# Ledger of designs, part 91: designed miniproteins, single chains, continued (5)

Each design is a single chain, and the fold is of that chain. pLDDT is the mean over its residues in the fold that is shown.

## One batch from the design tools (miniprotein)

Design m19148
Fold by ESMFold2-Fast:
Structure m19148 (fold): chain A 97 residues (1-97)
Amino acid sequence: SLLEEARKALKAGDYDKAIELYEQTIKENPGTVEEAKALALLAVAYADQGKIDEAERYINRAFELIDELEKQGRIDDAVDASAYLLHAVVALVEAKK
């Protein structure tokens, strides 16, 4: 999947490739758990680069979508995406050190 390819790029330090693949995932999967996960991982990519303001914006967007998924009764999707959001928050905290 695009998320798996993007994760491999992120682990390799290829931030440009990871960002491109996450942005493609967002465009192809609007309003879904895949978009929420991609937003959270995009925040990780920005945080790893020290781009704090961008990381915070993507964390906020992921949180808003997760809240919307929960309101739609998509509780399992919201819980699944929340694990990715936690990863993004941890990356942001580490970047602020």
Scores: mean pLDDT 86

Design m19149
Fold by ESMFold2-Fast:
Structure m19149 (fold): chain A 100 residues (1-100)
Amino acid sequence: KAERAKKAAEENIKRAREYYEQKDYVMAEIEALFAGASAFIAGEISGDVAGWLREALENTPEELHNEVKRGAAMALVTKYSYEDLEEARKEFERILKEAE
């Protein structure tokens, strides 16, 4: 599981950069979103979500950072029921502080 999530994050980051350089901003945003989600999953498996998110952010263009963060948030909320979304929000805020 860890190796697959790690490889997915690395591939999504690479494709986000390549599409951005090609000025395909729609595909760049989509790949950045998947990079964030894959980084979150790899981080959960390895026990270092903040480190994986930081690496994803550092390796994508700044203009795509909101999509990376959105992808990570979307992956995180799958762990929570609708009624626990406030707990999910607080966990994501903690992860973002640690990733900075």
Scores: mean pLDDT 81

Design m19150
Fold by ESMFold2-Fast:
Structure m19150 (fold): chain A 100 residues (1-100)
Amino acid sequence: MLSEEEVKKLEELLKKLYEAIENKDWETAFEYLSKILGEPLSLDDFTEEDLKAIETAVKNTVKALESANFKEKAILLEEFISLLRMVVSISKLIRENELK
């Protein structure tokens, strides 16, 4: 379970990520995604469908956080990170198989 300080830090990063996506600034969005996941991400490795999935996940998580207590926020953020890791892994596998 994430600590209160970790929850606050991740919530701030997620909010900045959401703002970048709303502004269609995917380069900045990927900088925040890389910080959240702790691994370097390249926009070139993702399709439009992958970006739409990330946008939907971010928007749904931000909305859920608005009414959540600390424990709910910790669970939501852990699930969000797990979902992002899955999307990243799938996107990389598809790119390798498509030779792009």
Scores: mean pLDDT 78

Design m19151
Fold by ESMFold2-Fast:
Structure m19151 (fold): chain A 55 residues (1-55)
Amino acid sequence: SKAELERLAEEAYEILDSLDIPEEVKERWRKEIERLKEEGDLAGLKMMVKELKEM
């Protein structure tokens, strides 16, 4: 499900960009999102989206 990986990564980026946190912290999260996407870790991306929504 490449399309599902793309969608979840996009959602994670959108949430992350809306957060009022330091850019350095956002950069670390962006690297983690890219890692999960490249590894095809669908469960990891789902958890990432959930965690970002709870912030």
Scores: mean pLDDT 83

Design m19152
Fold by ESMFold2-Fast:
Formats: structure tokens, C-alpha cells, sequence
Structure m19152 (fold): chain A 90 residues (1-90)
């Protein structure tokens, strides 16, 4: 359902935000661990986006597309040693 997909996407992005904090501020994750998590998150978000598009939920699909672009940029920034800002849900 669209509601379940939305909740799944929000939880996934929240986990990404927490992983960035755990990596950048708390030293709880290594660079390799956060890179792997970001790559897995991109794969999962792509699957959720495909399901949202099949349901015709354009607003949900656009939210997930924005989340995917954020995680792709975060991956590049981590690989390049740049600071990553948290995803904004607006």
C-alpha cells in the first residue's frame, strides 16, 4: 500500500540520517561501513520508488526520487571526504 511504502521510505531515510551522524560526529561507523549502508539504501529506495510509480502515487514517487538523489550525493561526499548534511523532509 502507498501508506506502507511511505512509512518504509521515511524510516529508511531516518536511518541514513542517523548513520551520517554516527559516522561524522560520533565515530560509531567507519567510512567503509557508511558507504555500504548508503549503497544499500539507494537500492532499497529504488525498489520503493518503482512500487510507488506502479501505484500511481506521484507525490510519493517524487519524495523517494528526492531521497535517492540525496543519498547518491551523500555517497559522493563521503567518498570525497566532504561534510554531509541531513536529509530535509520538506
Amino acid sequence: SSEELGLKAVKLVSKVNQAIVDYQEKGKLTKEQVIELLKQSIDELNKIRDEAEKLGDKEMAEFIKRAIEYVKQALKDVEEGKEVKPFEFK
Scores: mean pLDDT 85

Design m19153
Fold by ESMFold2-Fast:
Structure m19153 (fold): chain A 108 residues (1-108)
Amino acid sequence: SAATERALAIAKDGVLEMGRLEFTHSDDVTRGIGELLRAIGVVLDAELEPDLVAAVKRLIEEIVRRALATDDPAIRQAAIDTLRRVLSVTTDPEVIALARRALAELEA
């Protein structure tokens, strides 16, 4: 629908913008990405575009880095939930491999 197409465009722009930002707080990064990927998941049952894939990879790396740097179990769980959401949206084999490795590390 037209509403779904508009929501997808907004979500893509948000991911690309977040992929360019430098984050200072792990809870802000994990929560924000979780909400954005939730929005993308609602509108995308398809392959991600290359620019969006690159932004998602950067955001996954940032989420993992921040989650591993904290002793807060809530932030670690939010990172796990976000990575599971990435896996539910993406068909990119590099993103799948990266997210699976990240989950194994965070769930250890």
Scores: mean pLDDT 62

Design m19154
Fold by ESMFold2-Fast:
Parts: sequence; structure tokens; C-alpha cells
Structure m19154 (fold): chain A 98 residues (1-98)
Amino acid sequence: MKKEEAKKKLEEAIEKLEEALKLEKDEEMRKKLEEAKKELERIKEAIDDDKKFEEILKESGGESDKSIEEILMEIAERALGEAEKVLEYLKKKVEEEK
């Protein structure tokens, strides 16, 4: 249940990052957005593999009494929120330059 919701949020975040990449003109910022997108795709692919997902959680360095599902939802929600903010920022910047 929560894994499916997290998957949907990660997919939405990836889509928003793709839209942001179309608006971003700076090469360095594009590389950072591409890296962020690849990381979210990696997390999404690992969701169905508990061992790979545990490795990702260890890399994130979080001491937490939270379940894997709760950590996954937090990652997905944060990724979606950050992707939305980046996209809105770039849309505003493009409009201000016109």
C-alpha cells in the first residue's frame, strides 16, 4: 500500500524534474537535475527489492525508529516537494526573462 503511494510520488517527482530540465539553460544545473532524476529512478527500482532498499537507507545515514515504509514515504514526499519547488522556480524565471 504505502510502497505503491511512494512509487507514484517518485514518478511524479521524476516527471517534474524532466519538465525542469527542459526549462533549465545552465549546463551545471542541468547536470544536477539529471543526477537527482537518476537517484530517484534508482530508489523507485529498489522499492521492490528490500536488500537494495536497505543499502539506500544506510547511505542516507538516518538513525530512525521508523519503518522502511515510513522512510520511503518521507523520501518520496520530500523528492516530490523539492521537484515541484525547482519546477516552479524555473517557470517563474523563464516568465521573468520574457
Scores: mean pLDDT 73

Design m19155
Fold by ESMFold2-Fast:
Formats: sequence, C-alpha cells, structure tokens
Structure m19155 (fold): chain A 93 residues (1-93)
Amino acid sequence: MERIEKIKEILEKAYQELEKAGLPDDVVEDFRLALEAILRYIEKNPELSKEEIIEMFKRAVDALLARYADLPPEVQEKLREIADKMIEELKKL
C-alpha cells in the first residue's frame, strides 16, 4: 500500500511537469495511460522487487520516447528530462 502511494505521487509529479512544459495533450495522455497500466500491474503483484518495478517503467519510457521520435528535438529533450527525473525518484523507493 505505502509503496504504491509513493509511486502514484512520483507519477502525478511527472504528469504535472509534462503539462507545465507545454507538451501536446495527446502525448501527456499516452504517457499517463502507459504508466497507469504499469501501476495497476504493480498493485496486483505486490511481490515485485524495486529493481523489477524500475525496469518496467524504464522500458515503458523508452517505448514512449521511440513512438514520439518525430517530435521536434527540443520537445524530445524535455520529455527525456522529465522521464529521467521520474526514474531517479523511483530509484529512491
């Protein structure tokens, strides 16, 4: 329970940073949907290690960044910056 709440806080902070950065709403929503799917999986599998959780989020982020490779370089850099910050916060769990 407590670990899930911390993950939720980290994800919500990342979503707010994406919105504040002026990223397209569809990009923010796609990130939210993908990361919330992982969160639901973690809630159903409380035995997952911290390392497994971090790997799942890293893979999802890499897939999302690859999907948006056609966005302007400055937008891609901002997405990676926010995603990397989120992963670093998750590592502190």
Scores: mean pLDDT 82

Design m19156
Fold by ESMFold2-Fast:
Order: structure tokens, then C-alpha cells, then sequence
Structure m19156 (fold): chain A 113 residues (1-113)
């Protein structure tokens, strides 16, 4: 398994953990896993920046980020429907979606070169 495959697996595990924590109404665990997800996305960015001419890696990173956006948008809808989840935690999930959208736009712009 490549370093990218390990990172992609960890990103998927953190997303599932966020969803499970939202469904459980466990806001502390939601915030912890959102922070871990943010760090993993930062590591993904660094891997892509280490290989600036690797178009396949950039395309794969974009797919990973776009999948994460879609997943977290579904989690956001679940959080909004759960009365155990505060508006503050909902805002943190929304911020994570917005940060991922920014990263997707950045990757798209680099792929247009």
C-alpha cells in the first residue's frame, strides 16, 4: 500500500468516525475527528506539492477531496436534523466543508495548466 493509499484510508476512517459521532450526539468526538481530518487533508496537500508534475496524483487527490465534500455535506444534513448537535458544532462541520471546497478549487486550477 502506497503512502497515498494509507492517507486515503485514514481520511475515509475519520469521515466515518465523524458520521458515527454525529449520529451518537457526541459533539466532543465530532470536533476531535474534524481536527484529525483537517490535518490529513493538509498532509494530502503536502504530498501533491512534493510531486508538482504528477497529474495522476493531483487527479486522485481531487477525487478524494470531492468525495469528502459529498460525505460531509450528508453528515451536515444529519447534524442539522439531530437536536443533540449544537449550532456551534454544525458551524464547525460547515467550515470543514467550505475548507474542502477551497482545496478542490485549488486542485482544479492546478490541473488546468
Amino acid sequence: MSIYEKLEKRINEEMEAIKAAVDAGDEETVLEHLDRLGFLIFQLRLLVEMEPDNKELKERALKTVEKAIKFLQEVLARAQANPAISPETIARIQAAVDELKYEAERLKKELEK
Scores: mean pLDDT 88

Design m19157
Fold by ESMFold2-Fast:
Structure m19157 (fold): chain A 82 residues (1-82)
Amino acid sequence: SKLEKALELAKEVIGELSLIDEEFADEVTVIVREAVQAYEKGDFEKARELTIEALQKIKEYATEKGDEELKKKAEEGLEIAK
């Protein structure tokens, strides 16, 4: 599903973030973990909202740091999550 693809992309991006900013990566990992739990429980609306929240935070971080590749990946995930 599109939500599964967005969630997988969020996990991939967090893996990249952990090499750059471990504290921020840990923060967004908590949100993605909650999204995964919601998805596994069949709460797809909550899973989607949490996935969008995580990707939005990653996009804001990437924009502030000037990381164009990370920003593009976050924007791709946000488009898929819609």
Scores: mean pLDDT 85

Design m19158
Fold by ESMFold2-Fast:
Formats: C-alpha cells, structure tokens, sequence
Structure m19158 (fold): chain A 111 residues (1-111)
C-alpha cells in the first residue's frame, strides 16, 4: 500500500521521517478500521523507536493503545499482542524497547 511505502521511506530517510509518517497516517486513516488505525500508530512507534526518537515513539504508542481500548475484549487483547510483537521486533536499542514495553504494560494495567 502507499502507506507502507511511506513508512519504508521514513526508515530510509530519517531526516524526513516525521513528514512521511504524518502523510502515511493521514492517507491510511480515511478508510482504516479501528484495528487498522491502532496498528498504523504502532508501526509509527516502531519506526521512531528504530530512529532513537523515544518521546515520539511513546506518543504514537499511547495513541495505538487509546484506540485498542475502544475494541471488544477479545479484539483488544489480540491487537495489544500485535503491538507488543511490533515493539519487541523493532530495531531500536534494548533501552528504547524496554521503555516502550514498560509503557505498554502500564497502559494495559489501566484497562
């Protein structure tokens, strides 16, 4: 999809990552289901984690979790597990991954 191509461009051109991710999210959001929107925000968090931008990664991870909270319990659990897998499989430093997983655990505890 065009959104996937824009996410790939963000990883190849870190200096323009914010632009490509914002554009990808804008295009994807117009036809996305809540599940797809949560995963798009989680993918943005993964990309910023790979770039070492912890604060922006946390911002998008929180957005993904906020959307997941609106889902029925079974779908919410499945989406949160997919989000966890995306963060665990990211190419960010161990410290960045630990911070994001801690945030995910803290946000899940609020449900």
Amino acid sequence: SLAKELFDLALEHPELAGFYITLAMHLASKKATPIEKALIYAEAARIFANLGDVETAKFYLKKAVEIAKTLPEEERKAVLEQIRQLIENSRGSPEVKAELLKLLDEEEAKF
Scores: mean pLDDT 80

Design m19159
Fold by ESMFold2-Fast:
Structure m19159 (fold): chain A 87 residues (1-87)
Amino acid sequence: SPAPLSEREQERLERDAYGSLIRKIEKETGDSVAIGEKVLAKVEEAEREGRGRVEAYREFLKEYGVSEEEIQKELEKVKKKYEELLK
């Protein structure tokens, strides 16, 4: 059986999953610069408030209209990939 994910590995998994969804938005909009600037602004706001980068990415995705179902689907996809690498 694969080892349980540590807190750090879980954060990395979440960053990878949310990053993939952000990249999908960039592709769908055709404006990676504008999307990147919006994501960066959200990260800077979160950091000023003592919140993490992962939380900033999650907030951006929700505000952009990404469904909870789509977020969970990407998390499960990345988690399965990580579980195979940890075997």
Scores: mean pLDDT 79

Design m19160
Fold by ESMFold2-Fast:
Order: sequence, then C-alpha cells, then structure tokens
Structure m19160 (fold): chain A 63 residues (1-63)
Amino acid sequence: AEELKKKAIEAAEKKEYDKAIELIIELYKKGEDELVTETLREIEKMGHKDLVKRAVEKIEALQ
C-alpha cells in the first residue's frame, strides 16, 4: 500500500499523470482510504491540482 503511494507521487513528479491516477485508483480499490487522502494531499502540495481533481472525479465515478 505505501509502495503504491510512493509510486503515485513519483509518477506525478515525472508528469506521468495517467499512471499516477491509475495508482491512486488502485489504492482506493484496496480500501486504503487514508493513504488515498495522503497521496492526493502530497500531490496537491506539489502543485498538481488538475491531477488531484481528475483522480477524485474517477473515484467518484466508481461509487
């Protein structure tokens, strides 16, 4: 779970947004809600607000 958070942050740093979103969705599907929130917060602090918005929209579409 923590490894997925790390990989998602690394993907965001590399501007691999689709990969970062995929990894965040994988965390959500595993029930790691706290890690999803932490990952989104870290990515938002990095200035990638659009990535955070897109990830949230995809999560909302799942439920």
Scores: mean pLDDT 80

Design m19161
Fold by ESMFold2-Fast:
Structure m19161 (fold): chain A 74 residues (1-74)
Amino acid sequence: SREDFADRLLEELLAEFEREYPDLSPEERERVRGELQRTRDAVLGSPEATEEDIRRALEATRDQLAAQLDARRA
């Protein structure tokens, strides 16, 4: 299902964040999780969203979050 696809991809993206940023604070971890879940819920709210739409939305959110983390640490 679309929900199963989104949940699996979200879990994979969270694992990627934990690998790339092993020293994330608990606050930063909760923020990343919350933002990815918000994007998941938003894209799944469109009944015509495809798995490709879901992937694109979650990956865009991942890229935005990574950029924000890098900017805060620079």
Scores: mean pLDDT 83

Design m19162
Fold by ESMFold2-Fast:
Structure m19162 (fold): chain A 81 residues (1-81)
Amino acid sequence: MKSEEALQKLRERAEKALDEIEKAANTYSVEQTKKIADEKVRELAREALELIVKYGIDPRKAANLLAEFVKKVHEIIKYKE
């Protein structure tokens, strides 16, 4: 897999994770949603590290994508509270 293709896959997984967290926020309690969000953040961070090591994606681009993901997760939870 090329590094740009790997970075695009990471973006797609982040978008899917955000959709799942938004659905959880509409269905479950704040505490349950926070647990789901924490798990999704950890999963995405682990995948980002794997893609950096295996395919040489730019760590700065990966870090920026993770930072934006965490920011959006925080806004979803804050809005629900």
Scores: mean pLDDT 83

Design m19163
Fold by ESMFold2-Fast:
Structure m19163 (fold): chain A 92 residues (1-92)
Amino acid sequence: DKLEEERERARNNPKSRHLTSEEAERAARRILAFVERHGLLTPEELERLRALDPGGQVAVGGGLAEELRAQGRLDLAEELERILDEAEKRNK
């Protein structure tokens, strides 16, 4: 299960992000749009991602960023990591 593997990867990572509920919701919305725009998941995986809570969606996003880095897709990994970083800070 790809989504479960990504969540487990993020959960077991000591560098996993500590977001508030509001920060997680903002990050989740941006992650869903990013994933759909770049075709990173199948339609079935996208529906399952949408069914997760915001924290779960953020965890999958973190796992996907690590996977993108491992695949050498650094620009996409950096953009996804930036979404997570911006969620931790007050938007301008």
Scores: mean pLDDT 73

Design m19164
Fold by ESMFold2-Fast:
Structure m19164 (fold): chain A 87 residues (1-87)
Amino acid sequence: MSSLEQSARAVYDRLMSDESLSAEEAAELVDKMAAGYVSLFLEQGREDDAAALAALYRELVARLPFTREGWREMGRTLMAFFDERLA
């Protein structure tokens, strides 16, 4: 597992388990996850996957509520997308 993947998974674990997170802090963690996944795909030469992930992130931002639970829902969706693409 790459350091970028490990970092993204650690951020995801904190997003899901840390009940003290504000909505703003949860948003920062989701941004770090998205940036980590995009960087990983680009490092692997997977530019189409990086573009698809960026498009998914934009779509999720448009439809999910800007609450801690909304950011967690986005985090789950991004994690599922990442796991599917690396399967």
Scores: mean pLDDT 78

Design m19165
Fold by ESMFold2-Fast:
Parts: sequence; structure tokens; C-alpha cells
Structure m19165 (fold): chain A 65 residues (1-65)
Amino acid sequence: SAGVEAARKAAEAAREAAERSEDPEMKQQLLKAADGAIRGAESGDDALARAAAHEAFKMAEQALS
């Protein structure tokens, strides 16, 4: 589903942002967001997957700012 694809892409983006981050607090938040996105994708609930994707993308964008 579109939600599952978005969640997997968001998890990947959050993991990449975490690898590039030198701030341990931001890195931990990004890894939690990535884990949330993967759980959302695997939940079978498209709305939950979309919500998790949104949070992971938001965290990745904040790390780049």
C-alpha cells in the first residue's frame, strides 16, 4: 500500500539522518522514529503506517535544518 511504501522510505530517511547526526539525542530520536515507521509498515494498518511515515520524515527534515 502507499502507506507501507511511505513508511519504509521514511524509516530509511530517518536512519540516514541518524548516521549523519553528531548529536546523540537527535540520533536516538531519529532511530526511534525509524523503528516507529517500520512498525507502522508491518502493522497492516495503512493509516497507522502513514502517520508513522509523517513523523519519521518530519524528524529527518528537522535533523537537516
Scores: mean pLDDT 82

Design m19166
Fold by ESMFold2-Fast:
Structure m19166 (fold): chain A 62 residues (1-62)
Amino acid sequence: MSYKEATEIVKTTLRETLKKNPEADVTQEGFNAIRKLIKQGASVDVAMKAMSDALLEIRKEE
C-alpha cells in the first residue's frame, strides 16, 4: 500500500466517522483506521505517517 493511498483511506474514514459522531475522538479513530491498514499489510511507518498527515488535514480548513 502506498503512503498516498493510506493517507486518503485514513482521511475518508475520519470524515465518515465525524459525520456520524461529531464528538468522536479523532486521534483514537485515527489509530483504529491505521490498525486496519496494518492488518491489511501496510507497514507501521507508512500507516503512522498517513495518520499524522490525515489528522493535520482534518484539523485544518482545506
Scores: mean pLDDT 77

Design m19167
Fold by ESMFold2-Fast:
Structure m19167 (fold): chain A 60 residues (1-60)
Amino acid sequence: MSVPVFVFQNEKPLTEQQKQQMIQITQQTSEEVSKSDDATSLQLVQQTGKELQRILDQNS
């Protein structure tokens, strides 16, 4: 795939699969950050942080 599109699901209670999705989201963010400027990188990091925190809190 040239452009992998990844969308996490918002199903409660969150499962271990959602934690795996967090890892994938983080990898996607890292790749995009490498391709992007500082402003875009900051937005990606913030979005990833919010998603990861929400998933972690729900699946704690």
Scores: mean pLDDT 66

Design m19168
Fold by ESMFold2-Fast:
Structure m19168 (fold): chain A 69 residues (1-69)
Amino acid sequence: FAEEVENKIDEIVSEVFGLPFPKNVEEKKEMSDKITEKIKKMMETEEGREELRKKVKKINELLEKIPPV
């Protein structure tokens, strides 16, 4: 990806999962790890799985608004 598209994806994902926007590569890795952990925990319950489906839908809607790079 071009960095601009990656930044928009990070912005959308951090907002949807309630995490701060990553300022550098290390924070981006931490955000990815935290999201992975949250997803694993959400998959353990039906309520969590429903919340995950809603978050994925929101991310997809926002991603479709990103212009091609």
Scores: mean pLDDT 74

Design m19169
Fold by ESMFold2-Fast:
Structure m19169 (fold): chain A 73 residues (1-73)
Amino acid sequence: KEAEVLAKLEEIAAKLPPRTARVLRLLVERQRAGDTSVTVADIARELGVSPAAVTRAIREADKAIKEEAEKER
């Protein structure tokens, strides 16, 4: 279920560095609002950071999500 996925992403965000967690939380917030077309540029604008910083944060979040999924089996 979408609610379970969003809750899991928030749990993972709590374990990430503050910058990476902030990017992941924004993605979760946009997903909850039904915005499936959010771009790296949109997140960079919202956070006042470079697109490169957002891309790095997304890569870190993706790695953490995969590691957490492996932990859960």
Scores: mean pLDDT 73

Design m19170
Fold by ESMFold2-Fast:
Structure m19170 (fold): chain A 89 residues (1-89)
Amino acid sequence: SVDDVVAAAEALAREADALLERARAGELSPQQIADAVTALRARLREVMDAFAAHRADLSDEQAARVLNALAQAQSNIRELEALLAKLQA
């Protein structure tokens, strides 16, 4: 449903943020960060596909919430990838 898409996007953003905080605190190994990035990117793709499928059924406010959450998740995933690259250098 459209509510499920909004909830999934916002949950993804919160999980990516929490994982980034744990990575920055040194609580995650490089392998755990790599696994987290892989899982988050797979879920990002699923949410983006669901958003595209339900786009016409979403209100402007719901669409804005999804887009904001996806932008936050993408930003945090990129930061995790940057941290991983530094740990592997």
Scores: mean pLDDT 90

Design m19171
Fold by ESMFold2-Fast:
Structure m19171 (fold): chain A 94 residues (1-94)
Amino acid sequence: MYESLSREELEELKARLEEEARRKEKAGDLIGAGRAYMRLGIVYDALGRYDEALRAYEKAVELFEKALEAGVDPLTAAALLLGARTNLVTTRRK
């Protein structure tokens, strides 16, 4: 996925996703923040930075679980939570 981007492009995308994730989380956008953390985890995976990818996926899991508990777009939250948990487990085994 992001492996086709240069390291410099991945680092720039990482910085943008960190800012987006923080902004959306501060705004209470649980689904939007979770999606940004998911993308951030994928970028860290592409960079080979697996510990940071794990942290990003764990944050996405927390946000999607909160969305599901709050009844915020529950079908979307459940689907995204499954995706985040899958990425977390896959990266944890690396």
Scores: mean pLDDT 84

Design m19172
Fold by ESMFold2-Fast:
Structure m19172 (fold): chain A 77 residues (1-77)
Amino acid sequence: DAARAQAAQARVDAIFAQLAADAIAGAGELGEEWRAEAEAAMASSASVRERAGRVDRLYYRAQKEYEERKRKEQLEE
């Protein structure tokens, strides 16, 4: 049943979308710039899974750069 298979796929995609939304919220804690990029990634015309993957990678990168920025800030000031 193609309709049932599509419904199951939509449920999986919804789970990925929820995880991405949680990641965007977390990115907001790291900085508004990263939140904006995460939101833009989710707004792209890519599939939900691709968007969720982009947000996850962006969040990891944002966290790493945030840590580096804080380290430099403390060294300079």
Scores: mean pLDDT 68

Design m19173
Fold by ESMFold2-Fast:
Structure m19173 (fold): chain A 74 residues (1-74)
Amino acid sequence: SIEDELRELLTSEEPLPEVHPPKEYDPLLDKIEKEAFRAILEDPELRALFLEDPARAVRAVGVVVMRRYEELTS
């Protein structure tokens, strides 16, 4: 799940992989991104992890969004 992937990435001490999002608007990417941020807002543990390092948390959302997008479009 998106929630489990975010928790794994946010609790890891390893550097996050780089992601290359498409430059054009994609409604599916927008939908997945909103789902990922909703998961953070609805889970107290994920909210706490986000607040500890917001920059890393935004990057982790990008990683999860691109992984899910690739799964759905492959």
Scores: mean pLDDT 79

Design m19174
Fold by ESMFold2-Fast:
Structure m19174 (fold): chain A 88 residues (1-88)
Amino acid sequence: SKEERVKELLERIEELKERLEEKPELRILLPLLDQLEELLKEKGAELSEEELKRIEEALELVEEVLKEEEPTPSQVAAAALSLIGALI
């Protein structure tokens, strides 16, 4: 269901925020994750399947960046742009 999918996305965001605390160089992504968390809490039920998929893809990219010990500026920028794209 859409409700369960929104719940799963919120749980993923909370997990990513915890992991980012251990990688200060990626903390620039925290405000964007906070905005996505608020969007999902406020309007999750109103989001289309395509919008939810964009959020899933953005979170997946953040997860990939977190696997790197020293992510490049271009990898961090790609994750940030994906998160911004999910917000609009």
Scores: mean pLDDT 84

Design m19175
Fold by ESMFold2-Fast:
Structure m19175 (fold): chain A 108 residues (1-108)
Amino acid sequence: DEARARLTAARDAAAPILARGGARVQAAIDAGDFEAARRAAEETAAAVRAVYEAHGFPELGALLAEVVLANAEAAIALAKGDTEAAKAALDRAARAAEELARAIEAAL
């Protein structure tokens, strides 16, 4: 299946970006630099979105970018002791992840 092959290629290309981006966000949080953490998350989200768009899956790219941003927001909020903001961000990440799973099933 051509679509399945392209989706696999997008996932393989996005995987190292997500891993390095997640590490950058965590390093910035550990340093107490929440602005750098947010920038790293935004750059990672933009990069994975571009990868999926290049492979013909702009909707999947947008949903994955939302998951990346919401998870980073939750991690930053937790590090700051803002439990309510962390919970709200985790709820948004869960919704975006569920929409992403449904969109992947629809694309295959």
Scores: mean pLDDT 90

Design m19176
Fold by ESMFold2-Fast:
Structure m19176 (fold): chain A 60 residues (1-60)
Amino acid sequence: RKEEIARLSEEASKLQDEINNTLLKKRRGQMDEEEADKKIKELNKKLLDVRRRIDELVAA
C-alpha cells in the first residue's frame, strides 16, 4: 500500500512535468495547438485519476 502510494506520487509528478513541457512547446509554436490542448486535457484526466487512486488507498 505505502509502496503503491509512493509509485502513484511519482507518476503524478511525471504527468505534471509532461503537462508543463507540452504547454511550453505549444507556446513556442513547436506543437499544434489542437494536439497540445488534447494532450493537456488527457494528461490532466490521468493526473486526477492518479490522485483519486491515492485517496482511495489512503482511505482504505
Scores: mean pLDDT 81

Design m19177
Fold by ESMFold2-Fast:
Structure m19177 (fold): chain A 68 residues (1-68)
Amino acid sequence: MEETARRIIGEVGDLVLQGVPPEEALSKLTVPEEDIRKVFGTDPKSAVKTIASTLKSKPRSRVEEIRR
């Protein structure tokens, strides 16, 4: 589960940095929505939106460093 969570966060982060909205990002993820629900315990769209919101709070000077 932790590996799946890290993968989801990484893929959402990459897509958000490219300007993809959270709902579109969900369709581009390599993990199924069921796994997202299991990992975050919520609707997949809500989980992706929360991750995207968190990533958007990063300082501008660290944009190049947030993808790890």
Scores: mean pLDDT 69

Design m19178
Fold by ESMFold2-Fast:
Structure m19178 (fold): chain A 75 residues (1-75)
Amino acid sequence: KIEEEIKKLDKEFEDEVLNATPEQIAARIAAWPPEKLAELDRRYAEAGVTLDDRQRYIVLLAEEKKKKIEELLKK
C-alpha cells in the first residue's frame, strides 16, 4: 500500500517536472507562499547559487513530495 502511494507521488512529480510549461511554472510559483520562496532563495544565495524559476519549481515540488512521503511513513 505505502509503496503504491509512493510510486503515485513519484509519477506525479516526474510528470509535473517533465511536462510543465514556463507559464505553468510561473503560475505555480505565484501560488506558493512568498516567505517560502524567499527562504529558498536566501538559502541558495548563501551557498553562492542563484535559482531560476524552473529550479525553484523543481526544488519546492521535491520538498512537497518528501513531506508527503514522510507523512505516509508516520501513519
Scores: mean pLDDT 78

Design m19179
Fold by ESMFold2-Fast:
Structure m19179 (fold): chain A 57 residues (1-57)
Amino acid sequence: MEKIEEHLKLSEEYNKKAREEIESGGGVESAVRASALAIEGAGHTADALILERKLKE
């Protein structure tokens, strides 16, 4: 359970940073950085879902 919670927390942190990057108004460079942060967040969400599935099997 702890690992799932850690991955979800990291996903939220990366998604927040991505939003802050977009809101900064830095144009294309800001959008590229935001995309990289969002990808990291999505990876942590996927890891959490995989762990949850293993616990329900």
Scores: mean pLDDT 78

Design m19180
Fold by ESMFold2-Fast:
Structure m19180 (fold): chain A 72 residues (1-72)
Amino acid sequence: MDELIEELSRVLAEAVRRAGGSQEQKDLAVKAVSAAQRGDFDTAREHVRRLGELTGDEAALQRALALIDQME
């Protein structure tokens, strides 16, 4: 589980970096990881989808959602 959370954090951080790294994008990434750490996978998915819309990074969105599914 911890390794999946670290990979989720990495995927989201890379997506934010590629998209220009706005504060809102960084905050959404932190909120998604924090929700996953708490076992709140629905909230984690919601924040990941919002981040995907802001970044346009569909590949990162799909990978992040798959990682959350593996945690559940």
Scores: mean pLDDT 86

Design m19181
Fold by ESMFold2-Fast:
Structure m19181 (fold): chain A 76 residues (1-76)
Amino acid sequence: MEEVNKLASEAVKATREVVRALIELGRYDEALRFAKEASDKITELKYKNDVEGLKSFVEELRKRAEQARAEVEKAK
């Protein structure tokens, strides 16, 4: 229970970083779509107590956030 909640929280934080970077890039529709899709997936994985799925998704989201931040740096 605690592990799932912690991983879900980390996934939300990583999603927020991706959304922020997309907003800075002016990709508002993509940011909104990504936030909804990521939120739905986090909710599903949390409900299923899928610890491994959440760990994989957190890693995926962190890599996506790093890529989006790199795009912001290039646009600057």
Scores: mean pLDDT 83

Design m19182
Fold by ESMFold2-Fast:
Structure m19182 (fold): chain A 83 residues (1-83)
Amino acid sequence: SSIEQMKEELEAILKELKKLLEDESTENLDEKIKRVEELMERAEKIKELVERSGDRKLVEYAEKALEEAKELAKKIYEKVKKM
């Protein structure tokens, strides 16, 4: 279902953000930041779609996923600023 696809996409976003955070490379930092921004925009859009579904468990899942994504993005931005 489209709802299960949205959950899988949120999980994929979190996995990619974790990979970006673990990346020690100082190459292509601008592309890295752009990718984080794209992932965050997509995560927020998925959360909005889930909220419109009215499924309380999915809303809770999406809220937790977006909060984790925001924390990961913040850590990536802080790490890049120190490079």
Scores: mean pLDDT 83

